# Designs tried in a protein design run: designed miniproteins, single chains, continued (2). Part 48

Each design is a single chain, and the fold is of that chain. pLDDT is the mean over its residues in the fold that is shown.

## One batch from the design tools (miniprotein)

Design m5645
Fold by ESMFold2-Fast:
Structure m5645 (fold): chain A 108 residues (1-108)
Amino acid sequence: SAELLELMKEAVEAYKKGDYKKVAENFRKIAEYLRERFAGNMTDAERTMIELFEKAAEAFEKGDLSKVLGTVKIYDPKTGKSIDKEITAEDVLKMLEFTVKAVEEARA
């Protein structure tokens, strides 16, 4: 979605400028967008993703970017196993930055 991409881009730009209040505002707008998009048929995974954005928004408002919001399973190619990784508010933003870059490069 073009609207979702713009919200993500604004959050990344705000982070680079140190405007954590604006990052939090955009994370809440992303959560609202996702709630509306998945309304009536929301999976547990989609609900967890929305909750992560809301928790990340709270962490940015409080200036605690290192606060652990939850854990996600990631594949470790060195061991061939899935490992649990703790996710912080800063990790959520870094994931958005990578997503924005990938989408823009694909559309260029």
Scores: mean pLDDT 82

Design m5646
Fold by ESMFold2-Fast:
Structure m5646 (fold): chain A 62 residues (1-62)
Amino acid sequence: SKVEQFLERLRQLLDESLRNGWSRAELVRGLQKLADEAEKAGLSPDQIAWLLQQLGDLLASR
């Protein structure tokens, strides 16, 4: 599904941010771009909310 594709992109973004030593500001910019792309791809508010929950869990495991 589209939501699963965006979850995979989120995981890749977080991995890249760790690998390349991104600042908080760089990570926030990357997350904002991903959120904008998800909205433009037609993800529902519930799907975006679920992705934000996954983001919280992924950040807690870093």
Scores: mean pLDDT 82

Design m5647
Fold by ESMFold2-Fast:
Structure m5647 (fold): chain A 65 residues (1-65)
Amino acid sequence: SAKIAELEKQLVEKFKELGAAVSRLRQAEAAGDTKKKDELAKKVLELTDESVALFKQLRAAKAAA
């Protein structure tokens, strides 16, 4: 279904964003950049929560199909 395909696409994009944010967070930690580290840590948590919400929506959509 179109809804399942769209949710899968959104989840893939969120995983890409999460991976990039985690890589940048590790670089900021290694550089001792506390301000960037804190901002990126917050972003990682936000993207994780968004990914979980999308996964739950995808699971529900597949169960209804």
Scores: mean pLDDT 86

Design m5648
Fold by ESMFold2-Fast:
Structure m5648 (fold): chain A 83 residues (1-83)
Amino acid sequence: NNEKDGEEALKPDPTVPADKQPEVDELGRKAGEALREKRYDEVAELYEKLGELRGSSQPNEFDSEVEESLGRMSSAVARLMGK
């Protein structure tokens, strides 16, 4: 179902070439699926690939975003599962 999106339909991601936009979109979708299944390792790997496509040298910014998202739920779920 299509809800209020936040993506820019007028302009693609400025750091990602238009040619790689569909690949970035696919990786984002896969990351969402991995999050639903609580596969945090896959989420981290997918975010690393997104960083490569966006031309980032290192996932420093992604680390912050991932830790903010994963830290809020990963700490609770990971401790429940694997501690």
Scores: mean pLDDT 58

Design m5649
Fold by ESMFold2-Fast:
Structure m5649 (fold): chain A 105 residues (1-105)
Amino acid sequence: HMKTFTAEVEVKEGEKATVSATFLAGDQPVRVTATVKVEGDAKVKATLEVSGGAPQEAIADNKEATLTADVPGRGEPVAATVTVENLSKGKKAKVTVTIRFEPAP
C-alpha cells in the first residue's frame, strides 16, 4: 500500500516552511520518500524528519532533492515532517513537496 501527499509552499528569503503528513502503517516497515522540487533558480535546504527514523538533509540547487527514511512498523502512526528553508538571496522560493509512504523492501 502506498500513500502520497503533495503540497506547494512559497518561502520568503531566509524563512522556513513545514509540510507534514501522517500514515497509519500497521505492523509493516515503512519507507518515507520526500521529493522537494524548486521552481526557478532558488536554492533551498530540505530536512526530512520521520518518527523513529534519523533526520535527513539535502540542498535543492539543481531544482530537485530526494530524501528517504525507513522506519519500523509498530502499529503507530508514521509522521513525516519536511522543512524547507530558502537559502536564496533576494528571491522567494516556490517549492513542491511530495511525501510518499510505501512498504520498505
Scores: mean pLDDT 79

Design m5650
Fold by ESMFold2-Fast:
Structure m5650 (fold): chain A 89 residues (1-89)
Amino acid sequence: PSEEELDREILVAFAEILLALTKKYSPESPEVKAAIEHLERAIQALEDGDYDTAIEHLRKAAEHLKPIDPEGAKAAESLAQAVERLKER
């Protein structure tokens, strides 16, 4: 695989880990549900090579995670920044 393809696969793996960690929270929370939906959409966008859509959904996931998991929110924002750097290649 290309370096870009490998880097994309690594970012997908980190997003999947964040999704799995987020699923440990209560599914009745609207913030948890929204964060999960945005993380799933970001993962799909990354797999499709749609970096702009991935960045948008990672940032939305971060906003919904902020009140329940501030560290998870920072992780989602860091992933969005990593996708922006990958897009510049």
Scores: mean pLDDT 84

Design m5651
Fold by ESMFold2-Fast:
Structure m5651 (fold): chain A 111 residues (1-111)
Amino acid sequence: MEELIKKVKELCEKAKKAVEEGNVELVKECLDEIVKIVEKNNDPEIVETALDGLAEIRDLAREKKQLEVLEVVLEALRKILKVLGDDRDLINKVIGLILAVIGDILELERE
């Protein structure tokens, strides 16, 4: 469990650096790995760690006006939502973040 949480955190930090460098392909690779971890281990602590990281990646992508990164974050969130059980708090958190990312995408497309 703790090793998986550490791996998710490392992937989130790597993805944030990739956003700063404009490397969309590396962001997608990191988020795909995070999704695979969550799909195999949907423990609430792992899911929460992934969602916190995705929220930080979203914040950086919005600041850098990187539409493609926001689309990658949205895809990752949708995949995570599909593997959540009956944890209403986590489901509500994922839905809230999905709606926030959609709002960011629509705002950037208008600029």
Scores: mean pLDDT 87

Design m5652
Fold by ESMFold2-Fast:
Structure m5652 (fold): chain A 81 residues (1-81)
Amino acid sequence: SAKELLEQAREKILQAQQLLKEGDYLGALDQAIEATRLALEAMRLDPSLVSEAIGLALAGIGLGFEAGLHDEEARERFLKF
């Protein structure tokens, strides 16, 4: 369901934040991209969730960008997303 996808997106955002703190920039990017994808899919399934879904998608994009600032490979992967 759309609500379950948003919950998964929130969990992935928390994982990305933790991996950034640990210096795992590639892991942080992977979780951030997945969070963004889950949030956008939730919005597709239930457009009434658009505000929350866009907020989570932007958070994922921001975390992916931040991972790219610290790691060249993460930056290259982020730019291809």
Scores: mean pLDDT 89

Design m5653
Fold by ESMFold2-Fast:
Structure m5653 (fold): chain A 74 residues (1-74)
Amino acid sequence: SAVEEAARKLLTEFLRFLHPDFSDEEIEYVVDTILSNYDPRVLPFVLGIIDSGYLSKLKTPEEILEVFKKILES
């Protein structure tokens, strides 16, 4: 859908900005996991409240996913 495609682009650009160290495959893994489990319509809200400073200090895709899970399941 157009909403899912927009959310995919937004998440990809956000993660690329925070983690230029991640590979394309690592970024796609995070984005695909989030979009498979959560409503893409909530993502602009989540990105508005997420601690991007903290997120940029994490080292692995799995750690990034845990932060998103905490917010999306709270």
Scores: mean pLDDT 85

Design m5654
Fold by ESMFold2-Fast:
Structure m5654 (fold): chain A 71 residues (1-71)
Amino acid sequence: SEEAEKLKKKGEELIEKGKKLKEEGLKKIKEGEENNDKKLLLEGIGIVLRGIGLITEGELLIRKAEELEKK
């Protein structure tokens, strides 16, 4: 169905965006550790968590699309 394909594409895009955010957050965590910058470390952790959230949301959308296709 058109709805299933749209959800699948959106899910894949969210996973890709989440992976990029996770990588950016990890780089900030490393910089915060190297510079003893607790604020930068916490910002990096926040970005990683946001990235994980987008990946989880994307995976849920793909699962919903697969359930719609089984109809």
Scores: mean pLDDT 88

Design m5655
Fold by ESMFold2-Fast:
Structure m5655 (fold): chain A 74 residues (1-74)
Amino acid sequence: SMEEQLKEIVDKINNNEPIDYSKYPEILQKIASMLFLIKNASPEDREKVYQEALASLKSEEEKELLKYGYSLLK
């Protein structure tokens, strides 16, 4: 499922492991890039960066994937 692939991506982001984006559909590449920016924000700014990323998305599928990925970030 897309959620399982996104979990794999988030696990790599959490562990600072390289991601081969070519293995994933474009929607997950987009969400992964946003999650990477959120992860790299200062702890006090993470929620703000996350909310700005959510607001930039137009589709419900993209929003749900970003919400799920964010819930898994450490």
Scores: mean pLDDT 87

Design m5656
Fold by ESMFold2-Fast:
Order: sequence, then C-alpha cells, then structure tokens
Structure m5656 (fold): chain A 75 residues (1-75)
Amino acid sequence: MVESSEIEKAGDLYVVTVTFEEPLSEEEAEELVERLLSVEGVIGAAAFTANGKTIVTIVAENKEAAEKAVEAVKE
C-alpha cells in the first residue's frame, strides 16, 4: 500500500517520490519501474528498499507526466 506520494518541481523537471509502507519484492519493484518508464514524458525511475520500506523516485519532463506516473504506481 502507498504510504505517501509527492510531486516537486526541480528546475525544468518534476520529481515524484512514492513511499510504500511495506517492501516490494525485487520482481514487483522491477515491474513497477518498467511500467513507469513506459509513461510518456517519464525520463527516469528507480526503486530501492531501506528499513523495510520501498521508495520509488521518478523524474518527469512535465507535470502531466508526473501525475500519470503517480497513477501508474497505484495500478
């Protein structure tokens, strides 16, 4: 389940940070990153697990792509 999601403007780009309350498996994290990279205007995505939580960072070219990336995380 998603604990929090935040969209921030960083210069000319948008950074999305999504925190999951529980750790995703390696396969779930890889599938999520692949799905996020398929979103038009998403230029980067990475997932890592620390302290029992998975954090996903997404970089988008515009706000619309950032909002679509948040929706893609929710399935």
Scores: mean pLDDT 80

Design m5657
Fold by ESMFold2-Fast:
Structure m5657 (fold): chain A 90 residues (1-90)
Amino acid sequence: MKKKVLSVTIPSGVSPEIKEMLKAQLVYYSKTADTIVIGSDNTPEAKKLAQEFAQQLRAHGAEVIDVGTQNAVDVASELAKKEGAELIVL
């Protein structure tokens, strides 16, 4: 199978319900994606949530690249091209 690279951007103002939904989606994709590129909006809350998700996904054995406030889709797209992988944008 082709390798898969997942791109996720954590938005500002995430409610607890949206946080749980994003967590569930990321856990699902962590089982199917080889690398997860995670970025965030430029707020303390979004940055902290992205760091929490990155740590949790790494603890489950996923390869995670935290790009901070950089464009996660652009980073993931370049990585997918270099690795000959499929790009998934969440």
Scores: mean pLDDT 80

Design m5658
Fold by ESMFold2-Fast:
Formats: structure tokens, C-alpha cells, sequence
Structure m5658 (fold): chain A 86 residues (1-86)
């Protein structure tokens, strides 16, 4: 599933990073993606997966600017999802 693939990418990010803040963020994205998927928000879950893949690539490329842009976009998506549950 898209949620399982998002979890897989999050675990790969955790392995690459070793930074506790990045690890915690990746875990929170994976948890949110599963909640969104289970709630039927498939397109939103796909957007989270695509952004997580972009983040992993930006980490490998050493592109700090792209890493921050992707974090900002993921935080915005997670906030939008939380608003949908209210």
C-alpha cells in the first residue's frame, strides 16, 4: 500500500540521517500517512509519499535548501489533514 511504502521510505531516511529531529519527523510523517490512508485520503497519502521520496533524494544530494522546502510542504500537508479531522 501507499502507507506501507511511506513507512519504508521513512525507515530509509532514519537510517541515512542519524539526526534525532529528522528521525522523529520521518516517523511522524509515516504515522500521519497511515492515518490518512486508513481514513480514505489516498491522494493526500500519495503526496506525502512523493515528498518523502524527494526528501530522501535531497539528503543524498546534500541539498539543504530542498530538504527544508520538502519539510515545510510535509508540515503543511500534515496540518491540512489534522484540520480535515476536526
Amino acid sequence: SIAEETKKVALEIIDISKDPSVQNFAEQVAITAKRAYDAGYIDLTQQMLDLMKQYKKAMKDGDKTKQQQVIDELEQLMKQFQQKLS
Scores: mean pLDDT 86

Design m5659
Fold by ESMFold2-Fast:
Structure m5659 (fold): chain A 111 residues (1-111)
Amino acid sequence: GDRELLEQALRLLDRAIEALRQGDLDTATRHVRRARELLRQTTVAGAREMARALDYAIRLLERGDAEGALRVVELVREALRLALEDPNSHEAVIKAIAAVLLGIGRLLDLE
């Protein structure tokens, strides 16, 4: 069910955050890619926006913006935590949208 996918995605985002804090961008990218794949399989509120934000985090990692990627991943993790408490959470959707907007803004700053 969606809950098991969300719990697995949350664990992957926690591992990605640890990897980013250690400067291990390759490990972080692998965990973010796996979390994105799981979120694409869910139908909870904000899941589409969370997956999109993780696409931007991957692009930031590819450009070497580890700080920007970390901030996006942390926002997605919080959105995911809220979605686990309530699958219809408006707060989860708002945080997921904030993560998307941060990702876009960071990528525009790299152009």
Scores: mean pLDDT 89

Design m5660
Fold by ESMFold2-Fast:
Formats: sequence, C-alpha cells, structure tokens
Structure m5660 (fold): chain A 91 residues (1-91)
Amino acid sequence: SNAEDAQRLLENADEGLAKLRALGEAPEEVREELATQLILAKEVVKAAERGDEEAFIKKAESMSKEELLEYARELAEESEEAAEIREKVLA
C-alpha cells in the first residue's frame, strides 16, 4: 500500500540523513525536496492510521511541486514531527 511504501521511506530516511549530514555538501533545494518528501510520507502514515489515506493521497496528487513544498512548510509550523524532520534535513 502507499502507507507501507511511505513507512519504508521513513525507515530508510534515518540512514540517508546520516550520510547526507556526513557529506555536508547537498544543495539546499535538494534538502528542501527531501524534507518535503519525508514530511508527506509521515502524513500518509498518519492518514492511514485514522482511515483517510485515500483522501490525503488524492489531495497530494492534485497539488503542484510548489504547493507541496508550501504545504510541508505549513505543517512544520503546526506539527512538532514535521518541524523535527525539517530541522534534521536542513540543519
């Protein structure tokens, strides 16, 4: 399922983030895209837990790349988990 794919992405992200931090050279736009992907993956998992995974995915699929980036930034203002993901990727 999409939630299972999102969960696998999140599980692999910690290793990827550790490697990214060790290199220190990834462009900020690449880090912003990674942060957005991880925040959205976490939201898919949460949506699946409350039974609205399909509705969330349809909403996300209707959004442009720029809209998804802005949505992830807004989530980081409201959600401690999203803020933590953003901090880990962009720091």
Scores: mean pLDDT 73

Design m5661
Fold by ESMFold2-Fast:
Structure m5661 (fold): chain A 74 residues (1-74)
Amino acid sequence: MELEPGAGLVGEDGHAFVIAGKVGENEYAAIDLTTGASGVLTVEGEVADGVYRVTFRSAAGTHSGLARVSAVRA
């Protein structure tokens, strides 16, 4: 999965993330919009159509869960 800078992900628990850029294979520099923490978001795989298992690691701790990509499609 490739995420562009400015792409959003919304977790099923209400956490929202914005991608700042790719930093590794399936790893992205991101900001947790819920906490304001900056960290690394790892996209580990798709578990349902458009729903991905993600892990966010920051100075505030580690968050793991399911998230959907907020893609704008015309």
Scores: mean pLDDT 74

Design m5662
Fold by ESMFold2-Fast:
Structure m5662 (fold): chain A 74 residues (1-74)
Amino acid sequence: ADEFIEAAIKGLEGALKLPMSEEAREHAEKALKYVKEGNLEEAIEELRKAIETSSSGGARAALGHALKEVEKAK
């Protein structure tokens, strides 16, 4: 549903405003691109990598929320 894609995009854009490692940011930016392209499987893989490489609890929580929205859209 478009509502879950929109929620995932907003969540990812919000997460990218939070402090995170360069590696986590690169994966999160790739995930945002894939969500916008409708490539949800690649977006999920990149989001998981962003979460694993993030040391910030706030960024990890925001990315995890975006992951759940992408999974609901699939």
Scores: mean pLDDT 82

Design m5663
Fold by ESMFold2-Fast:
Structure m5663 (fold): chain A 71 residues (1-71)
Amino acid sequence: STPVVVLATFRPGAEDAARELARRLGSLPGVTHVEVDGLVVSATAADEEAARRAAELARSDPAVERVEVIP
């Protein structure tokens, strides 16, 4: 399986929400690595199915402005 990166960008002032999403993403099966840089959360998924679950979780957060999936 090819690793996939899911990138979530948060609205200004939502640093606490970004940290909380990172914690939740890190608990998902198939997510191998999570990084937080202020308003940007990056999750590395082991495969496309894990990336889909991570992207769905990120998109469900009302503080998220953009979600990108990088193959």
Scores: mean pLDDT 87

Design m5664
Fold by ESMFold2-Fast:
Structure m5664 (fold): chain A 60 residues (1-60)
Amino acid sequence: GLDAEEARAAAEAGVAAAEALRKQGQPRGHYSAAMFGAKEAESDPEAKARAEAAAQRALA
């Protein structure tokens, strides 16, 4: 388990990685990166929501 700060940092890193992969045209990769961030941010609902939003953008 991560504390709230580490969970938020993990979610933000996941979102950033997902957006970087999206710019490279790798939609499947950025979805999994965003979901990894959401999973690690389970103790921070805001960070989790941001990571899940990035994953949903990957599916659109």
Scores: mean pLDDT 64

Design m5665
Fold by ESMFold2-Fast:
Structure m5665 (fold): chain A 90 residues (1-90)
Amino acid sequence: APPSPEELEEIRRKAEEFSKRTGNRIEFLSDTEVRVGDSVTLASVVLSVEELDELIDEVFKTEKEFGKEAALEYFSEKLLDAVTEELLAS
């Protein structure tokens, strides 16, 4: 199900903070889909808004527990996995 307007606004705020802190690009294509880019690997993928919300939470959790470098590596691995799944589905 698509996120509620309140959930979407919270996710948008988290995405803005994530972009500001990491330099990675997040572009909302609709209320249900986002384009996510990695500034390091140059990988780009379209995710659901819910998948983005989960990804940002896991990246911030990794940063809190293991530091910024580990969090950025985790993000890059997750984004490359998503790109690989998209390519294998085609």
Scores: mean pLDDT 81

Design m5666
Fold by ESMFold2-Fast:
Structure m5666 (fold): chain A 79 residues (1-79)
Amino acid sequence: MVELKVGDEILVLDYTARKTFRGTVVEITEDSIVIQRNDDGKKYRLPKPPAPGVSDVEYDSLLGIPVVLVDSSLIEEIE
């Protein structure tokens, strides 16, 4: 498991929708993380890993980036 910090790049793998996006961690709270998506700058809130429906964050040595698996229903777009 990798500890996330604000400013870290992360790959989010939405395993129910079978989609991925890259983003930057912009906020970490007690129970959530906020990721700003690289493609459009939109912010998404996820439960802080690990949580039900959210995997442990693992560093993928082949991709060179931390990866988290998330149920699509737990990905919340925020303003």
Scores: mean pLDDT 82

Design m5667
Fold by ESMFold2-Fast:
Structure m5667 (fold): chain A 60 residues (1-60)
Amino acid sequence: SLEDALAAGRQLVAWGMTRRQAAEFVIRNSDLSLAERRELARALGVELPEEVLETPPYTP
């Protein structure tokens, strides 16, 4: 969920990731809609290019 993604992003920042790195990591490792990805980036205070926002999640 978006709430879980936000919690994960904030935790990654607390562990030493930049806000941008945390946002990109969560987007790539979660099943967020495009709108939820934009909200995550906004909530973490980062501006991500559309190419990053539209990147499919990593599923091996």
Scores: mean pLDDT 76

Design m5668
Fold by ESMFold2-Fast:
Structure m5668 (fold): chain A 85 residues (1-85)
Amino acid sequence: MEEGLELIKKGSALITLGTLPVEITGKVLPKNKELIEKGKKLIEEGLKKVKEADKEPDKEKIEKAIKEGKEEGKKIALEKFEELY
């Protein structure tokens, strides 16, 4: 279960990192699409591992992993934006 939760967290961070700069700047770079697609694949794999480890997965742990990933991704994206990059 822990491995699946870590994948969900990493995937959520990558999606946020790829999406937030586009929303702020209005520009879509190929790297942003790559980050979003990679993030989606990690979340899909993470959810699969969580379900395989526990047929009744802890929804609170899954929601926490998604939230933590989004917040981490937001922090990284905002730091890059404030650096005017």
Scores: mean pLDDT 71

Design m5669
Fold by ESMFold2-Fast:
Structure m5669 (fold): chain A 83 residues (1-83)
Amino acid sequence: GEMSKKIKELAEEAIKRGREAKTEQELLRNASELQEKSSDLPLDTQHLLMSILGLSYAAAHSEDPEVKRRYEEEIKRLLEELL
């Protein structure tokens, strides 16, 4: 449905915003913008989107391939819960 499409697009945006943020300050700005775009969604859905954003940032800034894989596996789990 249209809502399912919107949630999928916001999840893809959360991943992109997290990966592209260079600093914690940029991450917080992206979190605020994503929160505004998702404010009409259920609270649980909003929390999942914020977690995906934060984990995408953590994965992008991780130098350890094992730690990066762990974050990417958690993102996949949250996407399955969200979608």
Scores: mean pLDDT 88

Design m5670
Fold by ESMFold2-Fast:
Structure m5670 (fold): chain A 85 residues (1-85)
Amino acid sequence: MRELKLRYNLAAAQLYSNNTPEAEKIFQEIEAKFKPKAEASPATKENTLAIMQEITKELEEEVKKIGAPEPSEEMRAEAEAVAAR
């Protein structure tokens, strides 16, 4: 779950950086990773799809609520701190 969130955030950051092909690649990898799991388990298929949708919805809502590139600012600040270190 958290790993998925991190990858999704990375894809979003790539989109903001005008790296559409890389963002699409990451999104496709996420979908491929969960689609087989959902299909493999009919009983948990609904759960896997619901989790995927919930993560997507939560991330979109958080990005909308902030309205600003706060995650990218935090990442940039951390990257700058690491580079200075």
Scores: mean pLDDT 58

Design m5671
Fold by ESMFold2-Fast:
Structure m5671 (fold): chain A 87 residues (1-87)
Amino acid sequence: TSNYNSVSNTRRSVSHGYFNFNTMRSNSRSRNNSGSMSYMSRVTRNVNGMNTSSYNNYVNSNYTGHNNTHNEVNRVYRSTISNMRSS
């Protein structure tokens, strides 16, 4: 499924450099990165025996949203640069 590949790529990309895209997604990014990461660490330790479906749903819900936001921010960023140059 393409969504699972997208989620995997988003997870790696978010770890490497999304900090350059600041204002428009700052609150969403902070909630997903801080909350999702620390929550995931606790869940992994606290829920031995958690089924795979619940885990996959959690990953899809948190990291797919990040991928969509990342793509949207990139689109806006490119548009802004183009407008500055054409101005």
Scores: mean pLDDT 43

Design m5672
Fold by ESMFold2-Fast:
Structure m5672 (fold): chain A 87 residues (1-87)
Amino acid sequence: SLEELIEKLEELLEKARAAKTAEEAVKVLRDALNLIKEHFKDDEKVQKGVENLEKEVDRAYETLSEEELIELTVLYLEMLVQELKEM
C-alpha cells in the first residue's frame, strides 16, 4: 500500500540522517528509489522521475564532498516522502 511505502521511506530517511559516510547515505537513497520503482511499476512518469534522480545522485557522488552528498540524500528523501504524502 502507499501508506506502507511512506512508512518504509520515513524509516530510510532516519537511516540517512544517521549516516556517517556518503556510501551509507547513497545506499539508503538507492534503496528508497528501488522501493518507489517497485510500487509504481506501471507509472511511466514516476519511473522516468526516479531514473532522472538516480542519474543526478550518480553525478553528485562524483562531484560533491561526503558531507554535501549526505545532506543532498536527506533532502531528496524528505522531498520524496512529502510528494507521496500529498498523493
Scores: mean pLDDT 85

Design m5673
Fold by ESMFold2-Fast:
Structure m5673 (fold): chain A 66 residues (1-66)
Amino acid sequence: MLSAEQVREIALQVPGIGEALAQKLGDLVAAGESARTAILKLMQSGEITGRQAALLLQALNEAEAA
């Protein structure tokens, strides 16, 4: 299981994800949301694109599989 800090750091590696969006994703995970649910919420609110959501999900899946 990835920590909120690890999720934030991974999000910062995704092109087009800035510090504020990465922090918001980390905050949602810290509040008890799964990383996947947090990403989908940000996409549905229009804060990230579907492409950014796909890249985030890929990066998180690779980190958890390592």
Scores: mean pLDDT 80

Design m5674
Fold by ESMFold2-Fast:
Structure m5674 (fold): chain A 77 residues (1-77)
Amino acid sequence: MLEELKKRMQEILGEMGKIVEKIKKTGTQEQYDSAQRLALEASKRAIEAYNKGLAEGPEYAEKGLEFLEEAKKKIAS
């Protein structure tokens, strides 16, 4: 279960990275900086949620996945 959740989180992080790279090439500097900052913050929170899930239960890691999905939506506009 946690390994599957980790894979899903890594997939979303990879997708966010591709969106940020596209913004770097096609968007403004301000858009790139905002997207990169949001992606970094989302990654940090996801790692914290996953570690809490390992200690206290998978439901805490699931909250990290939800946060990543929302961050991706914000970056993708």
Scores: mean pLDDT 79

Design m5675
Fold by ESMFold2-Fast:
Structure m5675 (fold): chain A 113 residues (1-113)
Amino acid sequence: MEERFEEVLERIRALLEELARLEGPIPEELYEELREAAIELGEIIEETPMEELDKLLERMREALLPPLKRLDPEKQAFVLSLLENEIIFSLTDKEKQEKVREFFRELREELEA
């Protein structure tokens, strides 16, 4: 589980770095790869015990915040919405859904600062 989580985070980071190098609209292939990674991340969060969730979300913040800061505001908004929606859609626990919404709210605030 921990190895799978780190592999998914590195995949998202690499996709965000590729996105930061592009001018103009997001290619469909890159969108689909990012969406697939977000779904897998959501599955990992669903499987994570509630008591470990805060630690996992802190690791996500550390991994994703630097590449997100390199994106323009339009790409940031698009990526954050995609990640949040796909992760939340994978969750059946309402308390986990609320923690994920709070996480993305805080992440947006830190990027806008």
Scores: mean pLDDT 85

Design m5676
Fold by ESMFold2-Fast:
Parts: sequence; structure tokens; C-alpha cells
Structure m5676 (fold): chain A 85 residues (1-85)
Amino acid sequence: MLSPEEAYELGKLSGAGIAGGMATAAIGSGAVEASKEEYENAKKLANQGGGGMSGLGVSAFLSSDDEGRRAGGLGALERVKKETG
């Protein structure tokens, strides 16, 4: 089982589509607070990665416990910010 710290680092280091999917799911579920712009950037990155990669990110997020969801979602959002400016 991943620690919250490991979940955060994996979200941050994940591929763009996976990170976009994870961040979109985390923001949409309320696990992570983000601006409308951050949410739209996450959705754009998820679409660029293709449905399979973004779907994998969503699945990984949904299978995590509450702390893992928050940590992984925050890491994924940091990756989205890095990829989108």
C-alpha cells in the first residue's frame, strides 16, 4: 500500500494523461480544491493523453483511500501545472 508521500510523488511523476485524469477526478470529487482554470487545464491534459491513459489515472485515484486520494491528486495537479505553465 502506498504511503501518502509515495502517492504524491507518483502523481507528480506520472505521465501527462494519467496526471490529467487523476487531477480531474480529484478536483471533480472535491478531494482537492482547485480553481476553474486548474480544472480545465487538468481536463485538457487528460484529453491529450488519450482516453486509456486518463482512465487509468481516474481508476488509480478512485481505488485509493481518502489520504491517498488527496496526496495523489495534489501530486497530479502539480504535474498538470508543470505541463500547462
Scores: mean pLDDT 73

Design m5677
Fold by ESMFold2-Fast:
Structure m5677 (fold): chain A 95 residues (1-95)
Amino acid sequence: SNAAEDAAIREAAEQVLKKLAETSKLKPGESRLVVEDVTVNGRPVRVIAVVKETKDGYLQVEAAVVVDPRTPFESEEDLLIGIGRDLSDIKVKKK
């Protein structure tokens, strides 16, 4: 795998989690599909992710896909099922 690509995907997912941690929108055990545009290494990317609040108060990415915002697709859910990455090691504590 390309280490720079993996690092960029992880950075994008962490940015989404940090944004959600500030807003406190999820409750323990709740999962939500989120779509967020972020900038990684000066490039705009679109993150499509399933985010869950863990029982110990962390926000966790269950699955994510990172795409060019200009890429056409029919369904966010279909992209996650087809090409979503397991990023469940990425967690941010809710503040």
Scores: mean pLDDT 73

Design m5678
Fold by ESMFold2-Fast:
Structure m5678 (fold): chain A 87 residues (1-87)
Amino acid sequence: MELTDEEKRDIVERFLAGLSVAESVSEAEKEKRLEQLKSQLGEENYEKLREEAVNVFNKALEEGEDLETALAVVGAVVTKKIKEVLA
């Protein structure tokens, strides 16, 4: 089954919130964690990070990577971008 753009966005947002895809965390907790990240990075930097993360996730899936490997690649990119913004 092909992931929709909305499903890909939700997966990436959960990962940005520091949540595992396997964690049964509420949408309210996800939103709270994302608001904390937005507060730290600023709205514009957060939006750029989210867009980059979705693009990296899409590319990994297109290259035949499984979901876990695709999320690991997203994690590496996200960690690097957050460090660059906070430096």
Scores: mean pLDDT 74

